# Designed miniproteins, single chains, continued (3): the designs that were tried, part 55

Each design is a single chain, and the fold is of that chain. pLDDT is the mean over its residues in the fold that is shown.

## One batch from the design tools (miniprotein)

Design m9890
Fold by ESMFold2-Fast:
Structure m9890 (fold): chain A 86 residues (1-86)
Amino acid sequence: LKEEVRKAAYRAIAAQIVASLAASVTGDPELVELARKAMEAVDKAQEALDNGDEETARKYIEEALKLIDEVIARVNALQPAVDAAL
């Protein structure tokens, strides 16, 4: 479970970087906000794990991964729109 939290944290960081770059080009702050929420979910998973609550930690990891997937999907959807706008 600690390893899963660590992997989720790395993915969330990568999503923040990608979201920030995409948002700076497109002006879409929602993308950065989604990535930030993913990081918050990872932080909550770590707190739950530190308290010995593995079930709550798993729930927040799943939430973080869903948010990360949403950021990736949004960035991929945004590429055609950016190409059309430019």
Scores: mean pLDDT 72

Design m9891
Fold by ESMFold2-Fast:
Structure m9891 (fold): chain A 67 residues (1-67)
Amino acid sequence: MEAEERERRRREEELRETRAVYDALTRAIQEKKEQVEQLGQKDPERFQELLDTLERARRRLAAERAA
């Protein structure tokens, strides 16, 4: 029974880390809007990867909230 509780807590910590990354990334984008816009112009591929990462994190958090 304690093993189930440990596994549940581990999952919660993983989600907490995902949420922290999402929040940090969103905050960084807001604080460095000019740099992010410049990245999109100079390196569109990296900018797209950033957007994909943010979208994946958002979907994961949304799915967890719905579950």
Scores: mean pLDDT 69

Design m9892
Fold by ESMFold2-Fast:
Structure m9892 (fold): chain A 100 residues (1-100)
Amino acid sequence: ISEEEFLAKVRANADAAYQAVVDAIRPLSDLREALTKVLKLETEHPEVVALAFMGELSKFRPWKHSVSETAARFAEKYNLTDLKEAIEALITTFYESIGI
């Protein structure tokens, strides 16, 4: 998929994507705590963590990599390799919400 096509799908599904990630991250307390710390957020509220995660994910050029590769690179950068499977699940939820 091209970057332009990926960004178009994100724009077309922005509200649905945000809601899906918020709902998926809400029960993942360990991941929310870890992301709050590594992304330097003021709160671990699912709404704030989800928005920050989606913004950070764009820096990994997810349109050029598989979900598993993107999750591995994200986990490695932030030293969250023990949470790689949870991160992969969130990325999968995001991709499904934008129709990828």
Scores: mean pLDDT 79

Design m9893
Fold by ESMFold2-Fast:
Structure m9893 (fold): chain A 64 residues (1-64)
Amino acid sequence: SLADELGVSEATLRAMLHELGLSEERLRALVEDIRSGRLSQAELARKYGLSVSQVSNLRKALGL
């Protein structure tokens, strides 16, 4: 599962999806975009309908 791939519990994954308003597929795509380094925090925020702070907090939570 995505939780196993990210090294988090299923409860943590569910909380993240709820907080960000994202599907599991969209969160996977966001993580891949962050790891690619091709997009700025502002571009990631715009693409996924998030605040820059939400992107920053997610990166910190996932160790990215």
Scores: mean pLDDT 83

Design m9894
Fold by ESMFold2-Fast:
Structure m9894 (fold): chain A 80 residues (1-80)
Amino acid sequence: MSREDLEAETLLAIGSMLDYLADKAYEKGDFETAIEMYELALKVYREALERATSPEIRAQAEDGIKRVEEKLKELKEKLK
């Protein structure tokens, strides 16, 4: 694995953890914390995508980005 792919894989693991923590905050009704964690997960997934050269890692990062963007849109609409 290239250094870039190793870094991307590490960022994917971090992004997944943040996405999970955001889901738990949402379940608890802590919507502000959920938004902050989802926004951080989105940033980390985007960094993973920028570093990734492997198609598999890129696909995982793109899936993470799409999922988090959909959740953030839904949450921000509910808080209006």
Scores: mean pLDDT 85

Design m9895
Fold by ESMFold2-Fast:
Structure m9895 (fold): chain A 91 residues (1-91)
Amino acid sequence: MKVTVTLEERDGAVRGTAEASEVTDVMQVRLYRDGKLVALATKADAKTVTVEAPPLPAGSTVTVRGVAYEVKDGLVQEVASSPEKTLTVRP
């Protein structure tokens, strides 16, 4: 399984999307500002999940990461993660 991420800014809102090559048991996308988690979304039985950050100050550095999990015998195990992508919020 391969996970990729996209990070975009529109009208001051930062949106992160994680996409897997195949359907995941659980997929999560995480947004960080200066290493601190500011938003996350989780979706079951999904190839894609999107999250939007709360309004962030201009010049903030935002990093996105996607993670895919397998659920086996009630245990959640990470099976793939994306490279990180970074964006600076525009004025």
Scores: mean pLDDT 82

Design m9896
Fold by ESMFold2-Fast:
Structure m9896 (fold): chain A 66 residues (1-66)
Amino acid sequence: SGIDQQIEAIRQQAKRLGLPQKVIDDIIKKYKEMVEQKKDMIEINGEINVLIQKYVEELKKKEEEE
């Protein structure tokens, strides 16, 4: 399904960016929740992209503090 393809695309993108599996799972859970709420796909994609960016920035900051 299109949903399964998008979930896999999100998972692959997050892995390439070095995000931990727990964070990837949380992003996918948020995506599924928004789909179940029948949110607009443009809104869903926007929110997921912002969330991924936030986690990448948090990961980078954590690596700089370690």
Scores: mean pLDDT 80

Design m9897
Fold by ESMFold2-Fast:
Structure m9897 (fold): chain A 71 residues (1-71)
Amino acid sequence: SLATEAAERAGEALGLSEKQRAALVELARRVGLDGLSPERIAEATGLSREQASKVLAATVEAYARLQEEAR
């Protein structure tokens, strides 16, 4: 899905570990983009809330780009 691809791109861009990236992608698969929050990302990945907020912002931005590319 676009949400899981966006999560993968965001994790790569922010230099997340393979384990953190896998956790983020799995979270996005289960809850979708709308279900993502800094709190859920922090719980799934072990990141701080501040870093999780940056991950969320990057994921939303990647998703917007992917929607334009899919047109």
Scores: mean pLDDT 86

Design m9898
Fold by ESMFold2-Fast:
Structure m9898 (fold): chain A 92 residues (1-92)
Amino acid sequence: DPFAEVEAAIDAGIAAFLALVERMLREGRLTPEQQGVASTMLTLAEELLSGLITVEEAYRRIEGLRRRGVAERDLALLERVVAAVEAELAAA
């Protein structure tokens, strides 16, 4: 499971997470579905860190993905990314 490595990277810190997801997208070893989830994780993290979206808006986007049939395991990972960025911003 390539996203198990992503979960470990989130625990290591946002910089490690961003570097890993960018590497995974660049290497082209993900399925199209996994590429979509990885791109969404990267976009949510970058937009939250830059203040382009709020945490509330990020969770609304995830709920939109749930309604479109994205797998609950992938949605849980996206929710974990949002929570990790929120914690990082609160610590700064």
Scores: mean pLDDT 82

Design m9899
Fold by ESMFold2-Fast:
Structure m9899 (fold): chain A 70 residues (1-70)
Amino acid sequence: MSEEVKEKLGILYYLAKHSKNKEIREEAARLIGSGSTDLEKITELIERAKKEDPETVEKAEKLVKESKEK
């Protein structure tokens, strides 16, 4: 699995637990629960979250980046 996919999955997991937007949380949880590796759908949800819940996405990206730096 590519590093890009791993980073996006990390953001997706964070959104499922911590997004302030209920629809984003539910869709993220659905994609995780289905075992989806559809990078296009995952990317679309992250881009939506950047517009509707940017602070949560920023926190998720920082956590993913810090994990990679270690």
Scores: mean pLDDT 77

Design m9900
Fold by ESMFold2-Fast:
Structure m9900 (fold): chain A 86 residues (1-86)
Amino acid sequence: MRLRGRVEIESTASEAEAQALLDRAVRALSLVGEEVRGEVRGNRVTIEVLGRAEEDPELFKEGFRALAEALAKQLGRLVRLEFEEL
């Protein structure tokens, strides 16, 4: 079973600052083999991570929650955090 994690953050940073932080996070996750996408749209920052079929779902959820909390601390406020089973 595969999981997709998605987080939406309301940024208090400028769009350029939010994009720079997001690009750093996406690059770091991609470097360790995670399938990740991020987007900044005005004051809204979205990041999605796709778990592998063989990953432990509980471990994936915990890791993604930690990532979401870290980004929210840097950017502003956590608006939405969701997991989709595929």
Scores: mean pLDDT 80

Design m9901
Fold by ESMFold2-Fast:
Structure m9901 (fold): chain A 75 residues (1-75)
Amino acid sequence: MSLRQLFAAAADEVLRGEPKLRQRVLDLFDQELEDPSLSPQIKKTLTPKDRQVILRAVARAIIAVGDGEVVTLEA
């Protein structure tokens, strides 16, 4: 199972009543996935570094929403 699919499913369950928050955490998750240090096309074997990038994306999204800060989600 891909990390994105797993995270998306978890976010859907946890944030059912918070569609805007869910959208924001998914957006920041996808943004971190574009980090050049991460090899997205070769994610069949997950590295500790990949896991850390994913966790950071989630943490940033949650913190940003909690602080009321806005990163441009989608225009």
Scores: mean pLDDT 56

Design m9902
Fold by ESMFold2-Fast:
Structure m9902 (fold): chain A 77 residues (1-77)
Amino acid sequence: SERERNRRLAERIKAEVDKADLPQELKDFVNDLLDRAARGLISVEEALERAIFIAEKMGNEKAVDVLRKLLERVRAE
């Protein structure tokens, strides 16, 4: 189902975020968004788009690049 697909995607992307070179505060924020996606409240794509928006607001260009690459991988599926 779409909900199970989003849950599995969210869990997989969450594991990649945890391994990524990102500030812990940003990881916690992204993981919260991905937990919301896993619960079916938003899509994984929407979670990553919101995370990118916050990283841009923080001026963290490296984090923006990492998150955009994760979003491209999700969109390629």
Scores: mean pLDDT 83

Design m9903
Fold by ESMFold2-Fast:
Structure m9903 (fold): chain A 78 residues (1-78)
Amino acid sequence: SAAEEARFEAELAAAAERGLREGRELARKGIAEEEAEEIIAAGRAAARTFSDADREEQLRLAYTIGLGLGIQKELAEK
């Protein structure tokens, strides 16, 4: 239904936004370079597999993509 699609889109957006916010916070608090690189790499891998995943996995991948982007953006703004 349209309501179920709208709910899923909202859940994806919320997951990505949570990831982005938490990723920026980790970078601001001084995440180790190796750990940052691993999370950014995981986010890139998640982005590549996102379209082939089921809905439950897409929610997890959206968070992981957001987390990697959040770290990357915060570190790039130095």
Scores: mean pLDDT 88

Design m9904
Fold by ESMFold2-Fast:
Structure m9904 (fold): chain A 65 residues (1-65)
Amino acid sequence: EREKRLAAARALADGLAQAPHPGTLFIEVPESEKELGEEIANVLNERFAAAGKDVRVELRVLPAP
């Protein structure tokens, strides 16, 4: 549970490092994982705000293939 979320967050952070969006970061997740994506986005937004960083994280839910 927590370990899986942290692993997903680390993989997502690695993916975000590949996206050159200084002001806004986008997270794409499948519909089945939208709640996890929302939680990660909220945590990241709160962490960035607490650290004094002006970074906005937005979630995009992808439809089923």
Scores: mean pLDDT 66

Design m9905
Fold by ESMFold2-Fast:
Structure m9905 (fold): chain A 68 residues (1-68)
Amino acid sequence: SDYDKGLDLESEGSRLHRLGGEKNDENLLKEALEKYKKAKELFEKSNTPQTPIAIKRVDEAIKLVEKA
């Protein structure tokens, strides 16, 4: 499902975000941002009770990467 694909991309984005922060690596942070934005697109296309919380969570992650 789009929701499950979104969760997978959010998980990968979170991994890259952590590694990018630890290494101060702008390329890893850019990859994390791309994964988070793709996850958000998939969550927005999904229609589940969990979708609003997932979108809010990914939006916060995007803001954190953009401020780094």
Scores: mean pLDDT 86

Design m9906
Fold by ESMFold2-Fast:
Formats: sequence, C-alpha cells, structure tokens
Structure m9906 (fold): chain A 103 residues (1-103)
Amino acid sequence: SALLEEAKERIRRLLEEGLRAIEAGDEEALLRKADEIVDLAERVAAELVAQGNVQDALELLDFAIEALMELLRASPNASSETIAHLIGLILRLIGLKLQIELA
C-alpha cells in the first residue's frame, strides 16, 4: 500500500540519521531516532491493521526491526544503556508482531 511505502521511506531516512548520529558519537540522537522509528512503525502498523491490511502491517514491523538491528550492529562502541535500549525496542516490535499474528 501507499501507506506502507511512505512509512518505509520515513524509516529509511530515520535509519540514515541514526547512522550519522553513531558516526558523530551522539548516543542521545541515536536513541531519539530509534524511538522515532518505533513510534512511526507502531502508529502506521495499527492503522494498517484497522484497515484490514494485516500483511502490510507485518511487513512494516519486519522492516523497522531490521532498521533497529542495523543501528545495533553499527553501535559496537555504544554504552551498555544504549545497547539495552535498542534491544528493548527490537523486542517491543517483535512482541507487537506476535500480537498481530495471534489476533
């Protein structure tokens, strides 16, 4: 759907901004971008589910999970708190994906 493609494009931009924050050593900016990815994915996935577009919602959540995994892989020098936060966000989206699949 157009909503899925627009959300994916927004997540790509947020991922690029997060990767730039990592290059700058700005963990606060990294976490803000990761939080924005999750907020966007949750909001748009809920809208897609409400419209009966369950498959697009699951694809969006998978795309957001992969973006967060890329930020995690690019952050080997990040603090334990930053790593824990990123893992928590990944688990949150996995949990949402499971809830949608089981509904």
Scores: mean pLDDT 92

Design m9907
Fold by ESMFold2-Fast:
Structure m9907 (fold): chain A 112 residues (1-112)
Amino acid sequence: MDEVLDTLLAALGRALREFVEKYPVDAIEVEVYVDGTLAYKATALRPGASLSDVKVKAEAEAEGEIGGHRVKVKVTAYFSDPSVDPEKVKKGLTEALQRALDEARRRVEASQ
């Protein structure tokens, strides 16, 4: 399980880094569930950002099987910019999460 979680977190870190380069994100919350149990939770804030300044919130989740384990990733992105399109952001975030899951699955399967 540690290999599954570590591989997924590395892929998520890359995908979310690309996401924050495209969108003016103020905060991100990440939750990872393995076999229905919360395995990882983290919140990252941009320097000087505050959740009290949030105007737009976008939530996305993706799930799949990695290394024989059921994995679910939930990410919430927070924005102080009210001009942000939540549907466009949600689509971009969902695509980023799906790419991270696909990368992690491929890497774990290649190691087995």
Scores: mean pLDDT 83

Design m9908
Fold by ESMFold2-Fast:
Structure m9908 (fold): chain A 73 residues (1-73)
Amino acid sequence: TIIAIMPRSKTTPEEIIRALQEAGAEIEKVEQTPDSLLLTGRFPVDEVVRTINEMGGAAGYAGGNEVRIDFVD
């Protein structure tokens, strides 16, 4: 699982999904709440972590096949 925190002012869930797909992510399932985004699929870990960090988030890898993003103010 890639776990990330993203400031709401930096991007939207839709922009994150697009950026990760452009980075090579194969997204099979999207689960969204007002405060979080959970993606399941196949992820190039280093590229996904880099992309989230470049968008203004803070991401790290803890194993598995999910990306969890918690939105903060």
Scores: mean pLDDT 83

Design m9909
Fold by ESMFold2-Fast:
Structure m9909 (fold): chain A 99 residues (1-99)
Amino acid sequence: MSPVELLEKAVEYARQALESAKAGKFDEAIKNLEKARDYAEQAGFTRAANLARQAVESARDGKAFAEAHPELRDTVVKGLAQSVEAVLKEIERELERAK
């Protein structure tokens, strides 16, 4: 698979992660972020892969925090969506440069 094809897959999974994050579906967001990370890593874009890894860690911490503090769940979900959007934008930038 070419680096362009790998980054296109990373974008697809990052978009799915963003939709899951906006919906407050932490486990689905984590799963899709891990796939986006893996495809970005295979493409050789370590910065994008590291941002995705950080977003996975943030999502896991956010899930635990939202379970402990249900009244803050909406705030956690918004923060997660922003982190995932940053990952998506970074992968999209690398894809544009790889063309």
Scores: mean pLDDT 87

Design m9910
Fold by ESMFold2-Fast:
Structure m9910 (fold): chain A 85 residues (1-85)
Amino acid sequence: MLEEIAELVREALEELDKDGDGKVSVEEVIEATKRAARRLGLSEEQAEKAAKMVEEAMKLSGKKEISVEQAIRLSSLAIHEVLTA
């Protein structure tokens, strides 16, 4: 499950990060989280919940950009948390 979630997040981030510099903005991570959740078959409410968890974590960190690797991990954990709730 977690590996499958990570693959969907990676695909969504690749669609959004077209410059290939290995960095993604908070907005891109939130959008990728929603896309991955929807592709995994989660409800719109679950997708929004996962995205809000990502947004809150990014706000607490004060970061405007993170690496693609960090984004995959953060989004995957948020989606997994919503799935197992």
Scores: mean pLDDT 79

Design m9911
Fold by ESMFold2-Fast:
Structure m9911 (fold): chain A 98 residues (1-98)
Amino acid sequence: LEELIKRLEENIRRIAELLKVPEEKLEEVLKKLREFLSKRPELAEPLVAILEAQLRALELVKEAGDSSDPAVQAEAAKLVEPLEPLVEAVAKAIDEYL
């Protein structure tokens, strides 16, 4: 569980870096996440899976942005689009219960 929380924090920090989120806002999110997981530790593993998938999609988008290959750019867009509703749903769930 502690290693899963650490991996979640690492993935969130990496996502924040890619999205250029201010460090102060990142710290606020991490604090809320720790409080949430202290109440619902069984949700740590599913959250790691969701955030790892989102991180891979964002890394691919960044790579595509640096690439001149339109096929890579199109693939990245397809991976990010379906994850937006999931990210929004998770954020709303955390906000509602914290």
Scores: mean pLDDT 66

Design m9912
Fold by ESMFold2-Fast:
Structure m9912 (fold): chain A 129 residues (1-129)
Amino acid sequence: MRAAAILIVNVTDENAEAVSDAIVEGMERLAKRVREEFGAELTIVVAFATSGNLELAKRTEERIRERTGGNAVAVSVPTLEGAQAIADEAKRVLAGDLIAEDYAGDTPESVKAAVDRLGEKLEALLRAA
């Protein structure tokens, strides 16, 4: 069974490293849970709305791939509308997977809450499948 988690993040340069760390840790826990409880593979998509840090997406993608051993893509775009467009394209490409989407603001606490909601949405979808 295949599942996907899509996270849209509005991030500032000041909080970029803390937000990235929270995403990597949260997505590692989510991927492990989905694999252990449901035997499912998790694809992770992160769309950053950020005006200045183009390397944030690449570093976050590499760290998620390293920690999960699974598929991850992260993209940085300058607007929230652009990040939503990336999420919408990811849903089109991942058609046929069980998809959960959520939004986080520019704090580790907001990221944790969004990843927790993604986990709840994925659990509901995986139990219904």
Scores: mean pLDDT 87

Design m9913
Fold by ESMFold2-Fast:
Structure m9913 (fold): chain A 84 residues (1-84)
Amino acid sequence: SENVKKAIEYVEKAGVLAVLGRLDEAKQNIEKAIEYAKKVNTPESKKAIDYLKEALKQLDAGKVDEALTNLRKAIEYLKKIEEK
């Protein structure tokens, strides 16, 4: 779906921005990813949102590596929706 594809795109952008140390921009892109994932309303999208919210908390704490791990897990769950 378009909402799943947009959610994945925003998560991928957030990951790049986090690696570059652009944490506020990374958080904005995670928030956009959550917005699109909420429109999908599947068990997989809800799990992805949980990982995205955890990534936001980790970026607030300056824990970039932990945030990136949670962003990767969010992408895995979002991709499972596209396989169905």
Scores: mean pLDDT 89

Design m9914
Fold by ESMFold2-Fast:
Structure m9914 (fold): chain A 80 residues (1-80)
Amino acid sequence: SPNDQAQSLYQQALQQILSLTTDPEFRAAVQQQLAQAPSYSTQGILEQLDTLILAMESLGQKDSAKIAQDTKKQIQKILS
């Protein structure tokens, strides 16, 4: 289903972001998002990705922001 695909892509993106960051506070926030991911609808995942992109861009974490942006585009393509 589109929701199962969105869940898989979101969880993979969060794991990749965790592999790129050493900041304990940001890691804890991403781990919290990973734990909460199964509770989100597809729309909820898109909203969380938008929030994460904005936060990562404001922190200068360009590689992590790109992962989230690419993941959002993939999910939107599935919904088209």
Scores: mean pLDDT 86

Design m9915
Fold by ESMFold2-Fast:
Parts: structure tokens; C-alpha cells; sequence
Structure m9915 (fold): chain A 70 residues (1-70)
């Protein structure tokens, strides 16, 4: 179905944003994270938006831990 194809593409983009969050600046990472979560909510629904948010939160936590450990 078309909605399932859009969901798959958004999840793939979310993985790319998660890598950007892990390796990029906090400012740029936060902006991109908010944009992809909003897109997932608007185009697919709340369950997909929560899944994307979970991926991005994990990436942000991993970056914060690396920054603390030097």
C-alpha cells in the first residue's frame, strides 16, 4: 500500500537523521530531529512518529555519553 511505502521511506530517513544526531552538532541535530518526527506524524501517524522519536532519543543519548567520556 502507498502508506506503507511512505512509512518505510520515513523510517529509512529517520536512520540517516539519527546518524546525523550522533555525529553532528546539537543545534542541527535537534532541528532535523523535530522535522522528521513532525513529518512521520503528519504523513503516517502517531505510532510511527513515536518510533522515530525513540530512534532519535537513543542517538542523542549515545552522543551525550560519548561527549561525557571524552
Amino acid sequence: AEKEAIKAELLERAKEVAEYVKNGSYEDGTRRALEIVQAAKDLVGDETALEVLGMLQKAAKEKALRDLLE
Scores: mean pLDDT 76

Design m9916
Fold by ESMFold2-Fast:
Structure m9916 (fold): chain A 87 residues (1-87)
Amino acid sequence: SMLEKLLATAKEATEASLRLAPQGLTAAVLDGKLVPVPATAEELRRLAEEAEKELQRAKAAGADPDKLAVMQAAVDMVRETARALEA
């Protein structure tokens, strides 16, 4: 399913970002490919806070559970990558 593909991509992006973190890079998904881009822990923490706000708004609006699952995976990915960049 599309949901399964999106969740698998999020997991792959997280794993790639953790490998790139010692270099000050994170993995961005562009046209279905993982591309290394420069990032700071502060930038990603801010991105995670904004993503969490969007997730809470989607929950309040009664969004589809599959959409909420993808949004949660994205928040978790960004938070995990931010922690790795701080290490």
Scores: mean pLDDT 78

Design m9917
Fold by ESMFold2-Fast:
Structure m9917 (fold): chain A 90 residues (1-90)
Amino acid sequence: MDKEKLFEEVELSLVRMERGIAVAHKDAEGLLEAARRAIEFAKESKDKELQKEALELAEEALREARKLGKADPEELERLEKEVRELREKL
């Protein structure tokens, strides 16, 4: 096992936990933050499967943020667009 890949897997797991906490607390800002972290992970990761998982996590976080109706609409639209563009490049 490569140490770099292990560290990436741990990092993505922490983002998943942050999303879970934000969902439990109905925290729209926390969901946007989890989405931003997942997007940044997808940009930096060299592993296509981890990039895909990160984008799926971002999509889930953004869906939950939208459902709460408390997210900044400009930020939400910007992040949804970025996820779409990154997924197209996979």
Scores: mean pLDDT 83

Design m9918
Fold by ESMFold2-Fast:
Structure m9918 (fold): chain A 90 residues (1-90)
Amino acid sequence: AERARRIAALANERAEAELAPVVEEAERDPEVAREAELRALDAFIEAAEEEGASEEAIELLRKAKEAYAAGDMETFAALGKKALALLQAE
């Protein structure tokens, strides 16, 4: 439980650092918003690796990012849910 919160806090901190300079442009330009979201997902994966998340959880997060980049929101949601469940189990 503690690890999931630390990963979320670290990912949020890094996502804020990536989004803060482009927040207004992201509201105006969908491509800027998409790139910012992909960077936020990268920050989440990096935070999970640093906090010692399982290889399985990290792989699910990477596959979720690939699905998001491809526009497959159904697969993104399913894989993200599985990854978060694994992270919360510890």
Scores: mean pLDDT 74

Design m9919
Fold by ESMFold2-Fast:
Structure m9919 (fold): chain A 82 residues (1-82)
Amino acid sequence: DREKIEEEIERLVEERAREWLEERVKELQKEMDEVLATNPREEALRKRRELTLRLLEEVIERAELPEEGRRLVEEALARMLA
């Protein structure tokens, strides 16, 4: 029943954090672009991972998601940042 849980988490994020999340994703993408421009590729990829994990924790906290939602939010962020 992962699909129903994913839909519920997506709805909770949209209801509780959508506007904030959209702005935060834009900020993170800008930070990642700067990191990629100023660092060697390997180091830049590591820093990008750290920024993505930070965003993940912020989303979970702000939307008050259950721990089970952590992996689903992580996957959704990976899709949005691609």
Scores: mean pLDDT 68

Design m9920
Fold by ESMFold2-Fast:
Structure m9920 (fold): chain A 87 residues (1-87)
Amino acid sequence: SSELLAEAQRHLDEAERALKEGNLPEAIKHVRRALRLASQLPDEEAKALYERVLDILDEGIKKANDEQRIEFAVLRLAAATMLAALE
């Protein structure tokens, strides 16, 4: 649905902004929301969102402390698993 896609994209835009600002907890919050919305979308839209999530999480890991790095790694595993399921 266009509503869910737009909402997921807004959350990823907010996650990227938070990441640039060094607000890693806020970036995680928006990534979690986007992943939940992406799972409800058609495969083509979901794939693009999961790929964008992986890029955001990879950048977040570079900036993260040890505790945050674990949170990012868990989310990255989830997103990579979801993406792999779509072919």
Scores: mean pLDDT 87

Design m9921
Fold by ESMFold2-Fast:
Structure m9921 (fold): chain A 81 residues (1-81)
Amino acid sequence: MAEELIAEAERKMDEAEKAHQAGDFDTASKLYREAADLYGEAADVLKDTDPEKAREYYIKSVAARLNAVGAEVEKELADRR
C-alpha cells in the first residue's frame, strides 16, 4: 500500500518538475500538491512500522508543498504584468 502511494507521488513529482521547467506553473503547482498529499499518506501508513521512512516521506511531503508555493508565486508574478 505505501509503495503504491510512493510510486504515484514520484510520478507526480516528475510530471510537476517537467511542467515547472516548461513554465506551466499552474499544472506544476497542482501536481506538486498532489504529490505532497500522497507522500503524507505514505508517511502516515509507515508511521508505526517504519518511523525512519515515515520521517523521510514527511520531509518529501513538505518539500513538495514548498515547490507548489514556489510555482504559485511565479504564476502570480507573471500574471501581474
Scores: mean pLDDT 85

Design m9922
Fold by ESMFold2-Fast:
Structure m9922 (fold): chain A 57 residues (1-57)
Amino acid sequence: SENELSQQRARELGEKYLASLPPSTSAEEKQAKREEVKRILSLDGVAALLAMSVFLS
């Protein structure tokens, strides 16, 4: 479904974002970013994708 596909895309975007954080990013900042991605991914698929897209912009 569109909701399932959107959830998968949101997860992929979040994972790529966390993997791409610069080495200069502090441990505290990395933890904060990881928790924010986790919060966004707790939303329904389309909402998660929209929120993730805004977060990454």
Scores: mean pLDDT 82

Design m9923
Fold by ESMFold2-Fast:
Structure m9923 (fold): chain A 66 residues (1-66)
Amino acid sequence: MVTEREAGISIIAARLALVGAELDPSVTPEQIAQAKELIDRAEKAYEEGKFDEAVKLSREAIDVAG
């Protein structure tokens, strides 16, 4: 079962991956925009108590960020 703490950590990890992507000139603006959208959706899922969805979206954001 995905916990609130696990979901929160996943979102933090995704946000750190996004910062790394923004500092990497080889990462495209489209990849950065997609990662940002996925993080926004993960944060909304977290606020709605959908912790499994928040973790899934956070992992997708990390994959897109590189």
Scores: mean pLDDT 84

